# Ledger of designs, part 35: designed miniproteins, single chains

Each design is a single chain, and the fold is of that chain. pLDDT is the mean over its residues in the fold that is shown.

## One batch from the design tools (miniprotein)

Design m1272
Fold by ESMFold2-Fast:
Structure m1272 (fold): chain A 61 residues (1-61)
Amino acid sequence: SNAAKIVGHVINAVGAELEGDYETAARDYEEAAKLAKESGFPQEFIDKLNKRAEELRKKAA
């Protein structure tokens, strides 16, 4: 299901953050946000994922 895929991407993103791999973490949050949007999840949830990805992109730069 899309919900399981979203959870998988978020778990992978958290793991990447813990390892200092901000580039990988940002990509996983971005993919989770895309799947959440396609699946009709609340906009607030999608916005939180995108905001987290943006913050991690800034750390990767």
Scores: mean pLDDT 88

Design m1273
Fold by ESMFold2-Fast:
Structure m1273 (fold): chain A 91 residues (1-91)
Amino acid sequence: HMEEARRLLEEARRALDKGEQAYKNGDFEKAVKYYEEAIKLFERARELGHPEADVLLARAYDHLARIYKKLGDEEKAQEYEKKSREVAERM
């Protein structure tokens, strides 16, 4: 299960990289999709008990919050900022 958690983290990091590239290209819709994919993978890794999953999950939520702020969706930005803080509080 620890090996599975590591593979999920690696897959999630690749999704984050794709999201970052989409963001740099100005494709915020694609960036959101990739960050959401990364979050799902980090959540699965967290369920398997990987010690780094919470740190990376909080980071992914923070990235989504910044994108939603840039898109003018302040409600979603605040929601993801709260999720990032909640994950950090569990560490």
Scores: mean pLDDT 82

Design m1274
Fold by ESMFold2-Fast:
Structure m1274 (fold): chain A 73 residues (1-73)
Amino acid sequence: MAEKIAKEVAELARKAAEAAAAGDWEKAEEYNKKAVELLEEAKKTLPDEEVMKALKAAVEAAKALKEKVEAAL
């Protein structure tokens, strides 16, 4: 079960990155927010810190990219 949650978070992070690449920052932020919420729920279920770190890093990278582009505009 924990692995399924991790996969869902990874897919949301990927969708956020794809939306950002397409220039749809609002949609990218929405996917990113959902991924963060799932990560917080998964925190109590997933004892594997490495899996949590990898997913969190992906979400943070997508968010940092969005903010950097927003600042450049």
Scores: mean pLDDT 69

Design m1275
Fold by ESMFold2-Fast:
Structure m1275 (fold): chain A 93 residues (1-93)
Amino acid sequence: MTIDDIIDEIRRLLDSLPAMDRPDRARAIHRINSLINQLQQMGVSFTDIGRRLDMDIRSRNDFYQTIARRADMSVTTVRNLIYNPDFTTRALR
């Protein structure tokens, strides 16, 4: 995927989060985190990602806050979905 393709997918996922069921939101959050990690591996900073998304995002925590607001979740729940594979697997299955 190109950088622009990844940014477009993140935007679509973020825009869709409020309309998703809980399992789909958990899946989308995992996908967003994977896409953010891909952008960082390609040398794209959080500030540049925020600029491309037209959002005031400067850090990974700013992304988690944005996801939390759109998914109707706490930041703690978003972190658990991302960093705890058991929690994520159980939430999806």
Scores: mean pLDDT 78

Design m1276
Fold by ESMFold2-Fast:
Structure m1276 (fold): chain A 56 residues (1-56)
Amino acid sequence: GQGLLLAESAEEYLKQGKYDKAIELARLAIGIGRRTDKEGYEKAMKVLDEIIKKLE
């Protein structure tokens, strides 16, 4: 769904070290909601967790 596409884009920006863009897209995927796109929601949460770990 749309949430998954946004989460996949967030993951690609994360791989490029573009954390601000990755956060923006991951937040949009989360905003679509777990009920609407569970896979996109879960992937976006993993992207945010990876960014948090890199900033610690």
Scores: mean pLDDT 83

Design m1277
Fold by ESMFold2-Fast:
Structure m1277 (fold): chain A 69 residues (1-69)
Amino acid sequence: NVLEAAEKFKKLAEEGLKKNPEEAKKVKEMTDKAIKLVKEGNFEEGKKLLDEAIQFAGEKLGKLEQEES
């Protein structure tokens, strides 16, 4: 279920980016828009935006892991 996956991702991204509030806010906004699009029946646009949010969060989290290594 895309909606359940998007909501779980939003929580994980907010927690992972808790020390980076601007990035956390950006990911939340993108994910909220993706959820809204899916609920409106715009599955392709919603999935695209969710994929972009996941990629953005992954890039930010990857940089944090490099600093901890």
Scores: mean pLDDT 75

Design m1278
Fold by ESMFold2-Fast:
Structure m1278 (fold): chain A 88 residues (1-88)
Amino acid sequence: MMSLREAAELALEAGLEGVKEAKTSEGLSHGIAGALKGIGALFLLDYMPETPDEVIRNDVIGGAEAALKTGSEKAKELAEKAIEGARS
């Protein structure tokens, strides 16, 4: 099954796709929030390996949920995969 790292990478990609496809300031803000949470999860995995999986999982899910709010279809596909991977 998908690793937390793979889920975090998908959350980051979802946020970035949301930014690319943003047509509103709200969509742009949600895409940025998604990308930042994805980056945060990756930072914790690489530099703070003592971080509980639950904390990383919450950042991934939060980032993916932000990306879902962008309205981008590509961001939605990536975000849904990130949430599934994080919850597995």
Scores: mean pLDDT 85

Design m1279
Fold by ESMFold2-Fast:
Structure m1279 (fold): chain A 57 residues (1-57)
Amino acid sequence: GRIEELGKKYGLTPAQILGAKTLLQQLSDEVAVQYLMRNLGLSREQAEELLAELKKL
């Protein structure tokens, strides 16, 4: 499904994608981007793209 496709694209497990979506619903966009960069090892560009995709799930 879409969660598994996002996991494969960003090198994350489906559980990490679901956990990120749940957490990011409670954060501002800038805090969410910083979280994804720091905790998941993503570049700023990747973090911003993933945040936009998580909002569409």
Scores: mean pLDDT 83

Design m1280
Fold by ESMFold2-Fast:
Structure m1280 (fold): chain A 67 residues (1-67)
Amino acid sequence: SKKLRDQILKLLKEGQEALDKGDLETAKKKRDELLKISEQADKEGDDITSSFGRIASSVLDIGIKNS
């Protein structure tokens, strides 16, 4: 749904901003929130939004691990 996609974009932006500041705790929270939205989209049968959420979460996870 557009609502879930907008939430994913917001969380990804906030997580990337946290990584830029070296705030790993906030980046981890945004990663975990992205995973929850991805799981919600998957339960609703929205495979595209679920995949997008998982990709966004992975982007933040890679940033966290390489910090």
Scores: mean pLDDT 86

Design m1281
Fold by ESMFold2-Fast:
Structure m1281 (fold): chain A 115 residues (1-115)
Amino acid sequence: SRTIALIEEIIKLLKEAGEKIKKAKTIEEIIEVLEELKKRLEKLFDEAIAATTDPELRGMIEGLRDSALNSLDNAIEFAKNSKDIEAVKKYALSQLDLLIRAAEALLAAARAAEA
């Protein structure tokens, strides 16, 4: 389905952002990765919500959207106020790991709803 494909794309973007953060050499590079990720996730979540007709599943997608955007805003703010690149990486990667796990749980719920 379109909903499943969009959730899979969200998971892929989160994983790719994590790899970019691991390789980043400056805090500014980490902020750029997180800001780009936020823009792309907002668009994909909006498309997933629009594609989803089941009210319960749509509510789950909306909840993850809000959580993801808030987590990324917190990671960006932490990075902007830090001078420790290792602390910034650790915080950002921990937030991405939590979001990946939540998105994978959402993917399982979407697959169950379409079975």
Scores: mean pLDDT 92

Design m1282
Fold by ESMFold2-Fast:
Structure m1282 (fold): chain A 79 residues (1-79)
Amino acid sequence: MEEAVRLAKEAAMRVLDAAENLEEILRAIGILLRVIGAELDKDKEELKRAVEEILELARELGDEEAVRLAEEALRLVEE
């Protein structure tokens, strides 16, 4: 879980850096806060949902590295 959370945070931060408008920035921040909440609660299901949302946003923004980080985080959560 710790490694999945780390990668999810990196993906969320990368998506935040790639965001071009306020709506994208707020979505990225919201997902990052959900990742942090899932880490505090040790909620693997919430972490999985948050990672799936960051993966979708990373794909929308075309950030290949954020996609890669989110896919790796998702793989680790499912183990």
Scores: mean pLDDT 83

Design m1283
Fold by ESMFold2-Fast:
Structure m1283 (fold): chain A 94 residues (1-94)
Amino acid sequence: MTPEELVDKALEKIGEAIKAALGQDSEEAIKYLEEAEKLLKQLKAETPEFAEGVDRALEQIRKAKKALEEQDYEEAIKHAKEALEILKELKEKI
């Protein structure tokens, strides 16, 4: 996958995670966030120049996953949306 395709797929997965969290499905939301983490780790490995932005997005995903484990859906959605904004800014540099 190209760097742009990796970011686009990660954005899609985080969007699905937000949708699952809105439906209070923590298991499905965590699954989508884990898929996004794999895509972002691949992006970081292939484009080290974007490592800072990727690490910031991964930190927000980690916080969202923790909130989902505590069934704090509002906090999880907040952190997932922060990850989306970081990745949108990163995509403009690709």
Scores: mean pLDDT 88

Design m1284
Fold by ESMFold2-Fast:
Structure m1284 (fold): chain A 63 residues (1-63)
Amino acid sequence: SSMEQEQLKKSQEVSALHGEWGRVARDLADDPEERERRLAEILEQIARVRDESVEAVEARLRA
């Protein structure tokens, strides 16, 4: 069904964003302010895809 395809697509998008979060968080050579700005953007994207609060996503990823 189209709903199953949409759920799969959302899961793939979230998986990709989790990967990007990990890469950005590990980049110790970058400007810390730019790193935190980029991490915040990724959190907002995950929250939007998952229909969750940014605070809930951040608590989970920073745990």
Scores: mean pLDDT 78

Design m1285
Fold by ESMFold2-Fast:
Structure m1285 (fold): chain A 61 residues (1-61)
Amino acid sequence: MEFKSIEEAIKFLQDLIERGEITVEEFLKAVDEALSKGLTDPEEFAKEIYKKALEIVEKRK
């Protein structure tokens, strides 16, 4: 899924945390993994975090 802005992606991830679909700790782990890849583009960074969040949600099913 493509986001129009990084703010839109952040709001989506915050909504997942508020709904209990991911934890703050899981979100922070996804951010750390994205940072370890050396991503500097905000959109690519947001997409990587989003992908990691989806993987976490799918593992709970």
Scores: mean pLDDT 70

Design m1286
Fold by ESMFold2-Fast:
Structure m1286 (fold): chain A 57 residues (1-57)
Amino acid sequence: SAAAERAREAAREAARKGGASEELIEQTGDVAERYAAQGDWEGAQRAAAGGASGGPP
């Protein structure tokens, strides 16, 4: 969905600004998109925050 795609891109950008590796940027985006696709916006935001802080779980 467009909303899940936006969540993915926002998470990737946050991770990129946090200095994450390319692999971690992709992983952060994938996790955020999965949460958003399931309607879990809190999970999507948490994943993005983890990436921005230097590493999602």
Scores: mean pLDDT 75

Design m1287
Fold by ESMFold2-Fast:
Structure m1287 (fold): chain A 82 residues (1-82)
Amino acid sequence: MVDPLLLEAEIWLSFGLMAYSVGDYETAIKSFEKALELLSKVPESPEVRELKKRALLALAEAYEKLGDEEKAAEYRAKAEAI
């Protein structure tokens, strides 16, 4: 059975990646944050951990594009901790 929250998190991650690809880094950040919020409500599994790591790395890259190197470093560290 597919968890509806997990599916929604994957959709938000994909949407954020599309926004990032067209240079809309602020929309990308909001989308990745929404994906992480949804993933925090799903029971932990290897799949959930991998999606969290991907979202955190994507947030780091988006913040780096906006020039926020401190937040970029913070999200990279969080991704490495998973």
Scores: mean pLDDT 85

Design m1288
Fold by ESMFold2-Fast:
Structure m1288 (fold): chain A 121 residues (1-121)
Amino acid sequence: MENLKRMQQKLNNEKKAQDLFELAKNYYALAKEYRDKAKRLLEEAKKSKSKREAGLLRGEALRQLSLATLYQGKADYYYYTGLGLKSGSKELILKGKGLGNVYESHADRLLTHAENVLNSV
């Protein structure tokens, strides 16, 4: 009886981990897209002959970096939660939660910086 329940729990945890890994993969892809967009905006800002246009491009780049950071945090949260469920590691689950919180805080700071740059143009 206990062996069957343990095997069912392991299979359920492996399925949940797989679903979380797929969510993490999608959020990592979104984070990359927003980072790549921010990089292009920063390169355009460097080539701009207008200080005003360069400022607007830098502010928008910081906004895109904020989104990239937020999605990176969500991806790490789901990835480490999935690893923790698959391995039975509470420490990995807590690591995922901690990384999610740190990246959310960093994203908020980047967004505030973006608003300050855009308001100064």
Scores: mean pLDDT 88

Design m1290
Fold by ESMFold2-Fast:
Structure m1290 (fold): chain A 58 residues (1-58)
Amino acid sequence: IANIHFNLGDLYQSLGNYDEAIKSYEKAKEIFRQLDDIYREIAATLNIIGVKEEKRLA
């Protein structure tokens, strides 16, 4: 289920729907954190930062 939210974040980011991308990555990050999947939690966090930066520049 966390992977679905992560993939939705990727999709929304590619479509320019930055707010939905951030929400999707935040959901994935929380689930990965609960699963102690440090690698994927960090990946979700970095993607959130990237989306926020793109949103600021847009």
Scores: mean pLDDT 80

Design m1291
Fold by ESMFold2-Fast:
Structure m1291 (fold): chain A 61 residues (1-61)
Amino acid sequence: HMEEVRQRAIELVRKHFPDLPEEEIERAVDEAMEKGYTTPEEIAAHAIRLLTGRRVEEWRR
């Protein structure tokens, strides 16, 4: 059940960030799930925001 949701969320995030390492995408998805998001779409949206925010932080430094 949750494994299918996780896999679908990873696929959605990978579509937005095709060049990111899978480990980085998986961590962002896992963080979104820990925050209580339960649908693949909501999890992916939160994970995308996390990854976008981390990129901005890197470019600022």
Scores: mean pLDDT 76

Design m1292
Fold by ESMFold2-Fast:
Structure m1292 (fold): chain A 59 residues (1-59)
Amino acid sequence: GPVLARAVKDYEGKTPEHLSIKKGDILEVLEEIGDHYWVVRRLSDGEVGIVPKEYVELL
């Protein structure tokens, strides 16, 4: 099944490839980029982008 995560704090993406997220957002983890970033899809709106791992927790 899908790998789900939750935003533990707000993150403001500084580039178009990064997804800005709010604390409590539910995300699907799509891909790992190196040791510090994931590509995620936000379940509420389907937006996709890169987030730092330290901003999210696996469910």
Scores: mean pLDDT 88

Design m1293
Fold by ESMFold2-Fast:
Structure m1293 (fold): chain A 73 residues (1-73)
Amino acid sequence: GEEKLKRAEELVEEAQRALEEGDGERAIELGQEAVRLALEALDYDPLKATGLALAGIGIVFEAGRLLGVPGVA
């Protein structure tokens, strides 16, 4: 659980940077991986894992809008 939680945290930071740089495709890829790892860490630290999953979802949603993806708007 701990290793997955730490990697999810790193991926959220990388995804946020990609979003700030206008790289929506990279932000989606990194954000999706962060959400996956955070959900896998729910049994280790449910509060922190939930927070990271929500952060990743938010980044993916914003990146999707930036790219004009129909399912996100």
Scores: mean pLDDT 81

Design m1294
Fold by ESMFold2-Fast:
Structure m1294 (fold): chain A 61 residues (1-61)
Amino acid sequence: MLPLPSRERLLEVMRRHLSPEEVAALERALDELEAQLGEEEALRVMTWVLKQHHPEAFAAL
């Protein structure tokens, strides 16, 4: 199994493939998830979101 991407890696990939507005929305969502679920679970959920809704960004991970 592949390790979870870091927050920095997720943001880098999102900035490369998504609009600034989409990046801002997903960064806010990641911050909220981290507050509720913790770091590892937030990164796992955000990776799933990229896989489902932004498959080209996910492929770049």
Scores: mean pLDDT 81

Design m1295
Fold by ESMFold2-Fast:
Structure m1295 (fold): chain A 65 residues (1-65)
Amino acid sequence: HMDEELKKNLYDSYRTIAEHGVKLQDPAAENMRREVGASDERLERLKQSIVEVVEQSKKKIKEME
């Protein structure tokens, strides 16, 4: 089993990933990516990848409770 300090560091890392991933799903951030010439297809794929990473990070946090 993991050391308590290592567990806390991993928990903090997953929490940060989940929080930042949610912010990246903000419509304003999406509009900025569109402005820099990202295609609709690329934006949709990025959005799906962010959702997957956020959900996976949330699952890891719950497992480490």
Scores: mean pLDDT 66

Design m1296
Fold by ESMFold2-Fast:
Structure m1296 (fold): chain A 67 residues (1-67)
Amino acid sequence: MDELAVDLARLAAAGLSVEELKVYTLIKFEGLSPEEVAKRLGISVETVERYIKRAEEALEKYKDVEL
């Protein structure tokens, strides 16, 4: 449970938008595919993949930041 809350707090601190945080949650917590998330949010799969990549880069960059 703590991993998602910590990840979301780090991503928010990194300046990710609500939509980017929602994409991360749907993929990592709900286990949805990029195609399913794209369909639910009305965005392209490429946009979903970009949001995931940005989130993963932010988590790697801020992994040592205390929250």
Scores: mean pLDDT 75

Design m1297
Fold by ESMFold2-Fast:
Structure m1297 (fold): chain A 68 residues (1-68)
Amino acid sequence: SAQDELARGRQLLAEGRPAEAAEHFRRAVELDPNYAEAWQALAHALLREGRYGEAIEYGKKAQELLEK
């Protein structure tokens, strides 16, 4: 599930493996494109990798999903 992918990614981030974490977060947003927490987690992992442009783009996606 998207929640299981998010949980695996968070574990990998805690282990200092942001590239592998990002792959699990990508799987989470593919499974549930409205999962704001997964978009935030993906942006965070990309920021840790120094991929700033993608981090900004996906962080904006998370913000759009959280706006009501």
Scores: mean pLDDT 85

Design m1298
Fold by ESMFold2-Fast:
Structure m1298 (fold): chain A 65 residues (1-65)
Amino acid sequence: SEELKEKLRKALELLEEGKEEEAVKILKEAAKKYGLTEAELLRLLKEEFGEEKGRKLTELYVENS
């Protein structure tokens, strides 16, 4: 749980730095490692970061999936 949250926080940091490809890579690796569906990943992003930041990460992930 905490290790997953750390990975999601790192993805947000990378997105905020303009490193979109690196952010997507971390999100894909986390989803694979933890067996998360797209819906589960999107829910976790919104729960951890709130609606605005969660939505930005969600849109980036879906666009690059």
Scores: mean pLDDT 82

Design m1299
Fold by ESMFold2-Fast:
Structure m1299 (fold): chain A 57 residues (1-57)
Amino acid sequence: TRERILAAARELFQRLGSRATLRQIAEAAGVSVGTLYRHFPSKAALEQAVLRAVVLE
């Protein structure tokens, strides 16, 4: 589930930049907003995780 959220976030941040919302990312990943918050407690945490994923892979 974390990987689905990360993939969806990368796509949406690439397309919408800072305008991408956690709700849109959760919907694109096929998870509830609650599930997204469980893995990434803030938009900043999700942005940091996406940046790390790009650098490491």
Scores: mean pLDDT 76

Design m1300
Fold by ESMFold2-Fast:
Structure m1300 (fold): chain A 68 residues (1-68)
Amino acid sequence: GAKLPVSALPLPADPEVAARAAAIAVLAMAGELERARELALELAARSDPQTAAALRQLAAALEAALRA
């Protein structure tokens, strides 16, 4: 069957990216939406294209929340 090793659950080769993603989530939950958006875009600029696309979608969602 399909299996996810523990080392695959976070970003296994890049603990810095994992830590920054966690910081973005904490800031968003705390209502710091503008700072969370800034960090998501900053991380996207330094990430692979698939990760960057996901981070840009997150930034767009945070921007929509800021306008609400």
Scores: mean pLDDT 70

Design m1301
Fold by ESMFold2-Fast:
Structure m1301 (fold): chain A 92 residues (1-92)
Amino acid sequence: DEERKKENTELLFALKSAQKLVEAFKKLENGASLSDVQQELQEFNKKLQEEWEQLEKENKYVELTDEQYQEIQAQLAELQAQLDKWVEEKKK
């Protein structure tokens, strides 16, 4: 199913993005400069965007098993919860 493959690919890209954001926040907590972290995130997002556009053009979406999909979804949920907590702490 092409829609399922696209959803699988979107989930993988969401996981990669969440992992990079978690790494960025950890670097900031450890005293890294905002400018350095921002540059690293910009470079990462550019590469991620280029990868997505290439996959769309070639229609070569990633195929995942149901087990792999659930494992990635669980990891993404944990990372998103971590990011949400850090955002809330910054507002206080």
Scores: mean pLDDT 80

Design m1302
Fold by ESMFold2-Fast:
Structure m1302 (fold): chain A 60 residues (1-60)
Amino acid sequence: TLRATLTAPSLEAAIGLALQAIGEVPEAEVKVDGTTVSLALPDTAEGRAFLARARADYGE
């Protein structure tokens, strides 16, 4: 399992990131706390690709 905690620039961005994770990675577990998004993704090509992109965009 791939885990990351990312900080989004807004509440809307945090919700958008959470919805993208669920939509692109069906086994994704997501927790949103304000602008903080906690991701637990499967260690698959899809999970790794999503996490790399999310980290590049959101800084963690």
Scores: mean pLDDT 80

Design m1305
Fold by ESMFold2-Fast:
Structure m1305 (fold): chain A 69 residues (1-69)
Amino acid sequence: SMAEALAAAEARGQAAMARVQETLEKVKNNEPADKALVEALLTSYKSQYEVSPDEETKEMIAKLEEALK
């Protein structure tokens, strides 16, 4: 079932990416989003900003923090 495992991993990856994109779009539009996913994304963006600071990442962090209120 290596082929089944690979197909499942690809499907999970695509689903995870779609969820991330949908959540980021909702946050940018000030729409209600999954709080747990927003918190995970906030942690990820903060880690990215620590390694490679840029204004776009900083703005996204501010939007994610606003969405958690």
Scores: mean pLDDT 80

Design m1306
Fold by ESMFold2-Fast:
Structure m1306 (fold): chain A 61 residues (1-61)
Amino acid sequence: IEGLREEARAAGEGLRDARRQAEDPSLSEEDRRAALETAKQLGEVKKILEKEYEKAKKKKE
């Protein structure tokens, strides 16, 4: 369960960084598009990990 929490936190941090890069006008359009795609993927992963973490917490209680 600690692993799921760490992965969810890492995904959240990566998502935040990717969104920041997507809005950075000093980056190329190609790099910003790549960052948007990464943010979309990380957002989906984070949602799955959060759901699994809640299930694990409920089982331990």
Scores: mean pLDDT 75

Design m1308
Fold by ESMFold2-Fast:
Structure m1308 (fold): chain A 71 residues (1-71)
Amino acid sequence: GNLEKGLKLIEEGKELVKKGKEKLKNAKTLEEIQEGIGTVLRGIGLIFEGILLLRKEDPELAKKIEEELKA
């Protein structure tokens, strides 16, 4: 259902954001910076998509996850 899909997308998105941030921290070229930024943006997109799916079934859970992502 939307709950399971939403949670999976948020998990995958969080992992991409972490991976992209690590790429940016270790970036030595403009190309590596661009790749890191792109990875972070893709991760953010997945998190937003997951939150939108969660809001359809459990808006309270979606709000709690949004607050945790801000911390």
Scores: mean pLDDT 85

